Designed miniproteins, single chains, continued (3). Designs and how they scored, part 89

Each design is a single chain, and the fold is of that chain. pLDDT is the mean over its residues in the fold that is shown.

## One batch from the design tools (miniprotein)

Design m11075
Fold by ESMFold2-Fast:
Structure m11075 (fold): chain A 109 residues (1-109)
Amino acid sequence: SREEELINKFRELRQRRQAGEITVQQVIEEIKKLLEGVEKVSLSVLLSALEALVPLSDEDKEAIKRWFEQGVKTIQELLDESLRNKLWRVASALSMLKQIRPDLEIVPD
């Protein structure tokens, strides 16, 4: 599926960044290209993109999932919630994604 393709590509970007093969700026540019023409992404696609940008713990990912289930639906709202909860890695990743795709709609999986 297109969703599985995006998740796999973001996972590859994460692995290449962790190996020192590409910079965070190059990851940002590739995510922007991969999401071109994409208006909506599932929560799983969002989490995969955020992990490609910044190392996230399982606790960070579970916090994002919980907020989404509680009605926090936009990138801005998730960013505000991450700042309130002092989850700085989550806030950093969401801030980077917001700069390239502030309009991106997040939908349930």
Scores: mean pLDDT 88

Design m11076
Fold by ESMFold2-Fast:
Structure m11076 (fold): chain A 69 residues (1-69)
Amino acid sequence: SLEEIAEKIKELLLEGGVSEELAEEVARYVLEGNFDKAQRLLVRAVLEGLPAELANEIGKLLKEAESLF
């Protein structure tokens, strides 16, 4: 479900050391179908130190979520 994908994205962001506020905001934009803003925040998370491997996994989940709209 979209909610499960959003929660998984949040968990991966938190595992990568991203702030809870930023991780929650990304999940919210995913639930809203605002993938442009979710993608912008993912770029910001990478700049904050999110590992490339986690960013790639999150990118795949964003594409999966987008397919549900």
Scores: mean pLDDT 85

Design m11077
Fold by ESMFold2-Fast:
Structure m11077 (fold): chain A 87 residues (1-87)
Amino acid sequence: SSLRKEIRQLVLEVVGGEVRYVGLEVDGASADELIAQLDALIERYKRLREKAREMVRAGFVEEGERTIKEADSMIERLRARKAEIKA
């Protein structure tokens, strides 16, 4: 479905963001640059979560709920990483 294609596109976007974050670490980017990229990744996962809620409403309940749980888990991990950098 078009909704599944949109989810795949968002997954590619979060993967690209993670690759970008690793590149910044390798290049020795500042804490502010790393935090900005983590914030961008959190916002991408929030968009993925909202799209997964649309899947649940469309009747793809199990797939949507699994994607929501995965996105929520990643958001918490990224927030924890951001807190470590700020400490």
Scores: mean pLDDT 86

Design m11078
Fold by ESMFold2-Fast:
Structure m11078 (fold): chain A 95 residues (1-95)
Amino acid sequence: KEEIEKYKKEIKELADRGVAALEATAQAHPELRSVYLGTARDIKASAEEAIKNPEKAPEYLKGIADGLKRVAERTGSAELKAVGDEFEKLAEKIK
């Protein structure tokens, strides 16, 4: 009961942080704005899907982590790397 609520809450909190960081990155890099805003939309959708399908959540969370880490590598965003690392950790923890 508590574990399920914590799991969903952690996913929502990390997704919100990732989206906010991607929106900030889009503002800093207007030439790739549509790409980063698209990534934010995809992360939000994948996080929602992970919540709806807990048995497949590790796969969705790992996908989010990989996407965020790629943007972090490209932009040098410490926050995107941190959120990506937390999604990867959460995917391993839930599995």
Scores: mean pLDDT 81

Design m11079
Fold by ESMFold2-Fast:
Structure m11079 (fold): chain A 61 residues (1-61)
Amino acid sequence: MKEKLEKEITEGLKLLSFGVGVATNPDMPEEVREEMLKEVLETEDPKEATRIVFERVEEAR
């Protein structure tokens, strides 16, 4: 039970980080957004997903 809940929370946090990154940077090109999504889905750690989003957002500035 705990493992399933933890996985769902992790997935939600990963997607939330991506969503916030996109919403905060509406001028981000679709290609950059797609790459960021792939990297976020590839990571197993929500903290790493947040770092990926932060780095891609900074790079797109």
Scores: mean pLDDT 74

Design m11080
Fold by ESMFold2-Fast:
Structure m11080 (fold): chain A 67 residues (1-67)
Amino acid sequence: MSTEQWVAHHLIAIGLREDAALSTDPREAAILERAGDIALELARREEELPSDEELLARAETEVEQEL
């Protein structure tokens, strides 16, 4: 992927992790943290970053599947 896309993925991941750290709801914090992890994993795999809505929906699904 382009350098610009890589930077965008990392900036979104940083923002999501900061939001997670400020959240007092453990489920909300877990979803935001997972969304950040997904964004970084997509950057590592050089895959296109989905919309913020899709990224959060994917993170929510993954958190729901964790026991």
Scores: mean pLDDT 73

Design m11081
Fold by ESMFold2-Fast:
Structure m11081 (fold): chain A 76 residues (1-76)
Amino acid sequence: SSPLPPLSPQEKIALLVQLRMAEKNNDTAKINELLETLQQRDPELAAKVLEILNLPDELERQKKFQELMVELALEG
């Protein structure tokens, strides 16, 4: 199979924005779809997102998503 190109910082940010919206909407199907995309294209970023999603506190999850978004923005 042909290798997929690496995600740009902008594409990573777009995927995280979509994940955050799916979380707010409790759209588990969309979350799973986006996680599969991340796992295939950037497994390290997928692992970070999974750690955030495993946090029981919704407010803490929102803070960690925001921190990750800022980190990615600084890389672009």
Scores: mean pLDDT 81

Design m11082
Fold by ESMFold2-Fast:
Structure m11082 (fold): chain A 57 residues (1-57)
Amino acid sequence: MAEELLERVTEALIEHGLTPEQAANVTKRALLEAGLSPEIAEEGAQRTKERVEEYLK
């Protein structure tokens, strides 16, 4: 997965004040819309959730 894409999405979600769960859901949808496999989309969503959780602590 491209780190830059994941970082960009994570920043946008944090800027809008989304919860980690909401951020994960939005990321999964975006990755699926981009034509990525469900497995990659799920991994990307999980990483986004973890990053948002870490940021919010």
Scores: mean pLDDT 74

Design m11083
Fold by ESMFold2-Fast:
Structure m11083 (fold): chain A 107 residues (1-107)
Amino acid sequence: SKAEEVVRRLGELFEELERRLAAARSPAEAYEAIGAFLLEVERLRREAEAEGLEVEFEFDFSGTLTVSEDGVTTLRERLRGSVTVVDRATGEVASGEWEVEWEATEP
């Protein structure tokens, strides 16, 4: 239950990130959304550890840079995240995996 709750809350953070990135009108807004997301993830990890849960996060970042014939630069980025949560008192294990993509255009 506690381990599953952490996975559920992390899923909600990824959904919020995806929504914010979809609404971002600039690279600066996208970076603000990502920064806020990472701070909330760290907060969740610390809260979970304080409750006796062991939390392991893995984040993978990848991107593709494309330059058009007109010199317009487009950066497409992807964040993959996974978590494994172990309740040390019960031995319960919960895990989750998410992926978010966003695109930014720069001169």
Scores: mean pLDDT 82

Design m11084
Fold by ESMFold2-Fast:
Structure m11084 (fold): chain A 91 residues (1-91)
Amino acid sequence: SEEEEKLREKYQKLMDKLTLVGKALRAVRNDDREAVEKILQELEKINAPKEFIDKLREAMKAPRDEAISILQEVITELNKELQKVIEEMKK
């Protein structure tokens, strides 16, 4: 059904975002700024919302500990959205 296909697409987009934000968190922890910029470019390629990318770019300009906290919060928010999609798929 079209509804099931839309939920699977939403699930895949959230998983892709989680994977990339997780890589960004590791790059920030390792002080690898070049890797963070490449990850932001990959988020743009998968058509992540501009507001989401802008939030991550702003986080990258913050001190390391603040950047880590922001990225962890983004991961938490994405996991909550992912759980809602999984629950909708079970209906």
Scores: mean pLDDT 82

Design m11085
Fold by ESMFold2-Fast:
Structure m11085 (fold): chain A 84 residues (1-84)
Amino acid sequence: MEEIDKLLEEMKKLATEIGRAIGEGKPSREVLELMNKLFEVLKKLAELAGLTPEQRRQLVSDLSKLITDEAKKTREELEKKKNG
């Protein structure tokens, strides 16, 4: 139970870090390293939780949305700080 919760938190943290890195315009290499870590956590979570291929695809979709939303938020915050 706790191990699954820990993996879920690591996954969210990595997705947030990826989103921020994209929003800040970090090099693609750094983004790829974070994405590789995210995929490893997702793989461990899928195995421990017994996720089906469909559930795994849904998680990837949800993570992609989280990354996109965080990247947009980070970009908007940086632009507001620069002009404020």
Scores: mean pLDDT 79

Design m11086
Fold by ESMFold2-Fast:
Structure m11086 (fold): chain A 89 residues (1-89)
Amino acid sequence: SEAERRRVVRRAASLATAEAIRAISIPDVTSEEALLLIRFVDSVRPGMAPEDAQRRVEEAKSRLKTEEAKRLLEETLRRLEAIPGLFAP
């Protein structure tokens, strides 16, 4: 249902927000990179095609400069992909 999809998206956003807040507190991750991670999660929609999700991941990675921020993006993506029906039905 649409309500269930919204619950899943809010849960994913909460996890990614916690990771972004942690990144802001890490000296080798810039505030700009932390904001990019938050924006990436906000751009993800339930039922998004895998190729669209991959394009957004690649766009985010191209804007991240530190390896730590890139690793956090990869971890966030893995958590989002583990949520049923978020990227594909």
Scores: mean pLDDT 65

Design m11087
Fold by ESMFold2-Fast:
Structure m11087 (fold): chain A 64 residues (1-64)
Amino acid sequence: HGVEAGRAAAEGNAEEARRLGLEAAKDDPSQGRSMSGSAGLGAREAGHEEAAEAAFEVAQQAPL
């Protein structure tokens, strides 16, 4: 789920990135946080700022 969230963020799909990031966080909160953070950085470098913010929001909401 984390890698799929990264792919969605890189494609500029903020809604899909958020959904997949939350799914990763449900399975492993620490992994979900790390993957969402990385996805946000990747999306920002690709110029998809809305998708980057969605991924960062998921990372901040993940417990732990």
Scores: mean pLDDT 65

Design m11088
Fold by ESMFold2-Fast:
Structure m11088 (fold): chain A 79 residues (1-79)
Amino acid sequence: MERLRALPVPAPRYTPSAEQRAAVQAFLRSIGWPERLHEALAESIPPESIDAVLAMVQSLPASAQPAAVLYVYEQPPRP
């Protein structure tokens, strides 16, 4: 958990839809991610990639989902 607390809030690069932001927030809340990072994560992913990223992470076992989210946070997909 210390590593998650130390993660910087990424600079917003994209403008996701309200639905995409809500979907990202709901998922991150379900896995216990820090609330301060919810909107920032959505804004760091290209909108066209958000649905695919969520589907990929949600297809993983629950134990692997936090590590996959951390990977996406550190290396956001490019457009």
Scores: mean pLDDT 69

Design m11089
Fold by ESMFold2-Fast:
Structure m11089 (fold): chain A 70 residues (1-70)
Amino acid sequence: SAMQQAIAALDAEVKRLKDNLAARTAQALAEIPADDQRRRALLQGVADGTARILDAVANHTKEALEREAA
């Protein structure tokens, strides 16, 4: 259905954004000294928080699409 295609496209875009976030986080962590545990932990925390927000927005969007289809 058109709604299943829209949801699949949304899932693909969310995956792309999360993959990009993971790649950028890894690059940024590589520039931080290994002994700077506080700064590394803060960066990882921000990245993890951003991923959770992306998942929440995606889930809300899917629920909205499903409501329109009903």
Scores: mean pLDDT 86

Design m11090
Fold by ESMFold2-Fast:
Structure m11090 (fold): chain A 85 residues (1-85)
Amino acid sequence: MIEYLEKAKELAEKYLDPESAKEVVELLERAIEAARAGDYEAAARYALEAGRTAGKYMTDPEVLKEFAELLGKAVAEAAAAIAAA
């Protein structure tokens, strides 16, 4: 989970302007912090919010697709962790 969120953060920092990147990165950092604390429900919520925010600012459809796939994998792992708990 955290690995996918960190890769999504790298894409946001690389392909977004600094102001838009800051908003998306702050949400991804909150998702990573929640995941490290074992709060996978909060981690999934922040990851989904980061995806919605990135969708407003990320103009390259290929980059947006890669970003969405990384967040989808992170959310799927969060859902599996919740189900296993």
Scores: mean pLDDT 83

Design m11091
Fold by ESMFold2-Fast:
Structure m11091 (fold): chain A 99 residues (1-99)
Amino acid sequence: MEEEIAKKVLEKFKKEGNEFLVQEAELTKKALEEYKEELRNGMEFVSESGERVSGEESRAILEALEKGVPVSDLPYKNRAAAALATAMELLRMSIEALE
């Protein structure tokens, strides 16, 4: 879904001659793909308060998001996991907003 949205956005802005917007859409898509890959690889995230997202939690967040589970409904063990899921959702919404 995100890949189709990004492709349609790129086609639209290329037709309109807006190179800046095309580059922004490409960067946003790249960031989303890189973030998904980091989560898939079990990235560990540590918050400023020392709360940790384990590799297992990172993979579980990705799986739930890919299956369309709302980020608010995920069983987060700590605030760092919730923050990671929220950041990923905001990145996805940024791509959709370019439609």
Scores: mean pLDDT 62

Design m11092
Fold by ESMFold2-Fast:
Structure m11092 (fold): chain A 81 residues (1-81)
Amino acid sequence: PVLVTLDLSNVDEEQAKELREELSKLPGVIRVNYVSEDGKSKIEILTENKEAGEQAKKKAEELAKEKGGEVTSVRFEELPD
């Protein structure tokens, strides 16, 4: 499995909830967590493989842009089974 961590800018808690719901519908997505701390937001997406992770990244970037925000950084981490 691959963990994708996306830092968000100009996305509020309600918009982040919508992102989490939409991302959870993607094939190969296992889990989506939203974390908000000290005015900073991030989404963590656990995916089955790197291909699913790349798809989730693209979808998150599109959704954030539609809401007037953006994805400022992306990290991919291969996890043991």
Scores: mean pLDDT 80

Design m11093
Fold by ESMFold2-Fast:
Structure m11093 (fold): chain A 90 residues (1-90)
Amino acid sequence: VKEAVDAMIALAKKIIEKGSNSEEELQKALAELDAVLKNLEASLKQNEANLPNVDLEDIREAIEEIAEELKKTYGMSEEERKEFIEAMLK
């Protein structure tokens, strides 16, 4: 979980830096991403006792939603979106 979150933050930083010329805009976008990732981590912790019964599809859908938001907001390509999802699911 931590490794996936760290990889996601690193990839998101690269994508946001591509689309932002302002340090303030970059910091705001990273803070919003961090909040989403913290919510995802909290949700996973709440379901830790029932982890074998948690559908992998639910986790994949959450990651795909984040990737779509990054695509819409920062101009991520379809290829970059797919790479982001793959990195998160490793």
Scores: mean pLDDT 60

Design m11094
Fold by ESMFold2-Fast:
Structure m11094 (fold): chain A 75 residues (1-75)
Amino acid sequence: MESKIKSLYEQVKKLDKKIADWFKEKVKKEGLSPEEKYAVAAAALNAAVQGFDEKELETLIKMALRGLKQKPEAA
């Protein structure tokens, strides 16, 4: 998990340093769990690839974190 999050962060940093810096600060400030960090990193990578601004990225993060709180039942 941690290694996958670091890998995603490095990819984001290569594509958009501003989004990477925002992600780093957000993770530090919010005290996110490993699952939440992964979701945020994945959303940040998607935003960097699409050229999203900070506001659009924040919307994606909210959606990703909301999804983690509502896990479907097994089967």
Scores: mean pLDDT 70

Design m11095
Fold by ESMFold2-Fast:
Structure m11095 (fold): chain A 91 residues (1-91)
Amino acid sequence: STLEDMLAAREERAVEFFGWEPRSEEERERFERLLREMLELQAETFRRIVAGTLTPEELAEVLERLLELLRELGAPEEVLEEIERERRRVR
């Protein structure tokens, strides 16, 4: 599948998870850009895991970026706290 197909699948899941109803085309475009960034981060992280090159420091950076993207998407505070705990645990 293409990046666009994967983004569409993630978008459907994200709308369900975040309870979003886009109010404008600008909000939809921003949402789609944030989801694309998340998908790209996921793909890069998976590549590094498979290659055995993901260090604890790199994992912490990935979790920090994920937390930033999820905050911008309006994820529930409980989800943000969970990821922040994992980031602190990894150090």
Scores: mean pLDDT 70

Design m11096
Fold by ESMFold2-Fast:
Structure m11096 (fold): chain A 68 residues (1-68)
Amino acid sequence: DPLARLERATQDIEDADTEIGKAVKEARKVSREEALRLTVEHLIRMLRHNDDTTPASLARLEALRAEI
């Protein structure tokens, strides 16, 4: 089961970030690259509208988006 294998590889992320962990888990049910691209783009849009978002978090997601 590819989903179970991916969940095991990303358990540390799910434990560290509840909201991000849930988003990653749902994304990996479809397709790693496709879901990750959509998730990162969605998160960037959400974070741009969140006044409490740290610049470091946004920069990190933008860097990830560029790699994908």
Scores: mean pLDDT 62

Design m11097
Fold by ESMFold2-Fast:
Structure m11097 (fold): chain A 79 residues (1-79)
Amino acid sequence: SHQQALQMQQDIIKEIVDQLGKTLGEKVAKEFEKLVKENPTMPLSDAAKQAALSTGSDPQKAIQAVQDVEDKQAQRLNS
């Protein structure tokens, strides 16, 4: 359903924000959250990369954090 799809997207975004905060710091996590809210059609990996670049953090680590969260979500759906 549309409600399930929206909830799933919100849960993924929240997990990415939490993961970025733990791995790259709160500034990257907040910038990512801002970019996603301002650019709802932007791919999450692009938003994470831009957040990292804007804050002087490692863009590859930010992309990896998104990939890790998406991989965990895919495993939950297939289990």
Scores: mean pLDDT 83

Design m11098
Fold by ESMFold2-Fast:
Structure m11098 (fold): chain A 100 residues (1-100)
Amino acid sequence: SLEEKLEELVELLRKAGVPEELIEALRAAFEKTLAALEDPSASKDEILAAMDELMAEVDRVYDWMVENKVPMEVIKEFAKLVHELIELLNDKYLEVLKSK
């Protein structure tokens, strides 16, 4: 599930030593995007804005990992989990878009 993959991502980041502030911001951005997708009153623009904020938080974590010399194998696993989570959110977005 999306929630299970998000928890896998959070665990990976904590083990990599990513600051809790960045982990919490990224988690909050995923949860905000999911909440917007599950809200039938949310506009397309509101959903896209939440997705843009999520991409910014992903970039912040990636930049931190690169600057702090996190092993490439860990950064690769981070990218894989993010890709899988974004794919799940995009699938849900397309489903919601059909109902609007």
Scores: mean pLDDT 86

Design m11099
Fold by ESMFold2-Fast:
Structure m11099 (fold): chain A 98 residues (1-98)
Amino acid sequence: SEVLREAERILREALARLEKAKNIEEAKRIAEEALSRLVRLIMEVAENKEQILKAIAAALIAIGALIDLERAKNLEEAKEIAKEALRELLEILREMLA
């Protein structure tokens, strides 16, 4: 699936950038960009009611991650919040395309 390859590319690039992030604000920017791109991709491929509900769940996960990032106490916590949310979004996309 071309869509799945694009999502995996977004995740790999985001994870690499997060490893190099030097502060919380940089980690937040990387997360916001990658989460936005993955949510857009997931929403674009949703064609039926079940997939639309999964796309809504993905958007809510992204929103929750952004709220958690605002509350992050240190860089490592911010990186873990971002990584977890990105991985969850990729898994939702895999389930939608299965």
Scores: mean pLDDT 89

Design m11100
Fold by ESMFold2-Fast:
Formats: sequence, structure tokens, C-alpha cells
Structure m11100 (fold): chain A 71 residues (1-71)
Amino acid sequence: LPPAVQAAIDALDLPPAAKELLRDFATRLAAGEELDPGPVLEGLRALGVSEQRARDAIATVGVALNTELGL
């Protein structure tokens, strides 16, 4: 995973389990997998993250990946 993407996830005010879920998601996207963000959004919500915060976190990962890898 690019260091800037890792740093973006680490900077989020989220529980450790939510950050691990986002790192897995980002790592798989960086590897070229086509992933639906729906399961990640549901996983974050199951961990007590609000829908808005979960969507913002997924968007943060997407922006960081697009900036670093052109995804």
C-alpha cells in the first residue's frame, strides 16, 4: 500500500478495527481488484461508524488511491 494512502487511513478518527477494514479494502483496490464499497460501508457501520463518517472514510481512501496510483 502506498505510504500516503496508509497515512490517510491512520489519520482518520476511527476504531482500529475500522482502520484495518479500510487498509484491506485499499490494499485490494491497489492490487487491481474491482470491489464494491457496499460491504466496506456495511462493515464500518457494524463497527459503530455513522453512515456519513463511513462514506467520508471510503472517499478519503479513494482520493488517496487516485492521487498515488491514478485509480
Scores: mean pLDDT 80

Design m11101
Fold by ESMFold2-Fast:
Structure m11101 (fold): chain A 69 residues (1-69)
Amino acid sequence: SLDEAVYLIAVRLETERERLRDQIVENPDGSVTLPESFFARIPLPEALKREAARRLGLRVAPDEELPAP
């Protein structure tokens, strides 16, 4: 369900936060931009992931558009 997807993404984000540190962009509006590869690793339908991310205030960007390495 959507609520389960929201929970799973939130837990995954907390678990991987340290590994993602350089690729996490906090926006002025309070939303957080994460790499596309983060969401690609979550085995859920794309439409469900998109809606869950929206509810969590998360935005998605291609990995190459985020701070690297």
Scores: mean pLDDT 75

Design m11102
Fold by ESMFold2-Fast:
Structure m11102 (fold): chain A 108 residues (1-108)
Amino acid sequence: MEKIKEQIRKVLDALRAHELASPFLLPPDYEFMRRPDYPQLVPNPVSLAEIEERVEKGEIKSIEEFKELVLQMIENVLKFNEPDSAYRDAALALEKVFEEVVAKLPEE
């Protein structure tokens, strides 16, 4: 369990360090974004902060569960943003970093 948490924290740190990570750091403030309708479009938003909280509480038991949450976060951005949106570019860049960092984790 501790090794899994340590590996997940390394991946989360790499994702947070990316220059395009800002849309994923905290839960979206839809009122500040002037999109009060977005909770209906994305009813279960996921952020890096929420994923980290679930890891620390011991709610994520495997690397596979962690991967599912990160991919859900990326998919949510891709579903409600236009193809030429900076948010979609950020989501694709973060997915690439995620895949590269996960590939470097030791097999357990």
Scores: mean pLDDT 68

Design m11103
Fold by ESMFold2-Fast:
Structure m11103 (fold): chain A 91 residues (1-91)
Amino acid sequence: SSLKERALEAIEEALRAVNEAANASEDLDLQVTLTMVGMMLTLARKLAEEGKFEEAAELARKALEALRRAGAPERVIEAVERAAEAAEEAA
């Protein structure tokens, strides 16, 4: 598989994990953070589709930082970290 295809796939997997966690969360502050991160990852996906993998990676890293600060579930943090790493490799 190409590195670019792997990056797009990882971003989509991260988006699914974030959306699932947002729907399952009973913590309002965490829900707000997950919703914001979902918007950031949607923009990262669009940037990656345009070949802007460096910008996509930076945005995914900012999303990761927000999730860590909010105490998001480890599975969500790991999915977003994989997306950031894959986008960095594709840059």
Scores: mean pLDDT 89

Design m11104
Fold by ESMFold2-Fast:
Structure m11104 (fold): chain A 74 residues (1-74)
Amino acid sequence: MNLTLTGSDGSTADIARANGGAATLTVGGKKAIVMASNTPDGIALRALGEDGRQGQRLVPADATSVTLSLADAA
């Protein structure tokens, strides 16, 4: 099953929930690479911004979509 990511500009990208998939998305007007991994506590998302900022977010394992903010790419 894929997780749908939504950026601050309304762009969307699908990322694989189980396999450490990666997607490129616009967050806060900047491009970020987002990676997903399964953990016992849910889906861990890591964001790396093009300006070198890093963000982390944990979302529920049953989540099908998430909107990414500046905090996720900072």
Scores: mean pLDDT 68

Design m11105
Fold by ESMFold2-Fast:
Structure m11105 (fold): chain A 86 residues (1-86)
Amino acid sequence: MEELVERLERAVEELIAAAEAGDYAAAAEALRRVLETLARLGELARREPMPEEVLERLREIAERFEAWRAAHPEATAKVLEALRAA
């Protein structure tokens, strides 16, 4: 589970960096990794309760990503468009 949280953090950072660089194709690939990692974390959460430390880190990642999306609505729209086009 810890490894999946670290993968999620890296994927979110890669998504933001690629989107800020205008590389929406790379950002869409990073978003795909975010979605895959979230699906795996959700499956594990159904089998056993997540440790509080993991939940805290997931909340921080989610808050950071939501803040970035709110600040960059045009970049967010372009990433989603690139994801749909692939």
Scores: mean pLDDT 82

Design m11106
Fold by ESMFold2-Fast:
Structure m11106 (fold): chain A 96 residues (1-96)
Amino acid sequence: MEEKKREERKKKLTEGVAQGIVLIAVAVEILANRDDPERVRVAREIAERVVAGDWEAAAELVLTNPVVSDVVRLALANALKLLGREDLAERVLASL
């Protein structure tokens, strides 16, 4: 079997799982807080950054917006750990 193709597939699957974890948490946040336009706006912006693969921008949004729930913070931190972004994950966890 080709080692290189196996690594590439694992990387794509890992990124997809990481995106899924954050997008589920964001969807729950939006549905639970439909009457809070600020929280919904920030949650949507986080989702857009995650879909774009911009994990640093997603983390910055979480760190600079106190309105973001602990569920979204924890989901992003776990996704960042899965991606090997341990330094960024620790910064997000410190904001809990």
Scores: mean pLDDT 82

Design m11107
Fold by ESMFold2-Fast:
Formats: C-alpha cells, sequence, structure tokens
Structure m11107 (fold): chain A 77 residues (1-77)
C-alpha cells in the first residue's frame, strides 16, 4: 500500500467511529496531513513522532488505542 492509500484507509476508519465525528469538522487538508504524520510515525517505529499529531489524538480520546492498532496493521501490509 502507498502512503496515500494508508492515509485514505485511516480516514475511512475514523469516519466509521462515532467518537471521531468532531474531527471531520476541521478542514480536510489538515486532517489528511495529520494522518500522513501518524502513518510516518508508525512506519518509522518512532513513537516520539506521535507528539506531532497530539491534537488529532485528542479528538479521538477513547478510540486512540484502536486507531494506533489499525495504523500498525496497515504499516505491516
Amino acid sequence: LSKQQKVQLLEQYLRSLPSAQRLFELPQAYVLKQLEILVEAVESKDLSKLNNVSELLSYLKDAVGDLLEYAVKLADA
């Protein structure tokens, strides 16, 4: 999978989560950029880079663990 395909799959996953609906009130370009940074953090196995997407993660709250698990699964694909 390309980086853009991984970002699109993560966006679709987040849109399926009731807890993430408020995230999509933000500009789409901003959300996609944050998801790109998340993919890079997971693929590099450098979790310190997750600090760069702390605002994105704050919108997810209880769903953060599920998002990170799915992102890791996509990185391995």
Scores: mean pLDDT 78

Design m11108
Fold by ESMFold2-Fast:
Structure m11108 (fold): chain A 55 residues (1-55)
Amino acid sequence: GKTVTAIDAVTGKEVETTLGKPVYDVELGVTGYYGLTTGKLVFYDPATGKYIAVP
């Protein structure tokens, strides 16, 4: 997996995580990656140019 800096959606802080395999989230309608360090889903947000980590 690739290591990225993501913004934690709960705390707003930057966290580093290694991306796992892609997973499609049917509630959000997006493909994300499971964070191997945090266990959170990580999505790329093109509006901010950043990865976002969600609970």
Scores: mean pLDDT 72

Design m11109
Fold by ESMFold2-Fast:
Structure m11109 (fold): chain A 85 residues (1-85)
Amino acid sequence: MKEKKIKAAIDMLISVLESLVKAFELQGKEDLANELRKYIEEIKKSKDPKEQVDILRKAVDLIEPYFPETAKAIKKTIDYIEKLL
């Protein structure tokens, strides 16, 4: 069902973003790690996939200067989620 695919994709993106929080922490970029963590918590609090997608796009904008290839992959996954909505 579409709903299960959307949830699985969002859960996968959350795991990717959590890995990037750890990467920022390892680089001593605590402010960026904290800002990304706030977006992750907002995504987890939302039960609306459309709202989750909007927050994911903000998180992608934050990471893009530091992880451009990962940001591009996340954008493609967001586009896939939007087609299922």
Scores: mean pLDDT 86

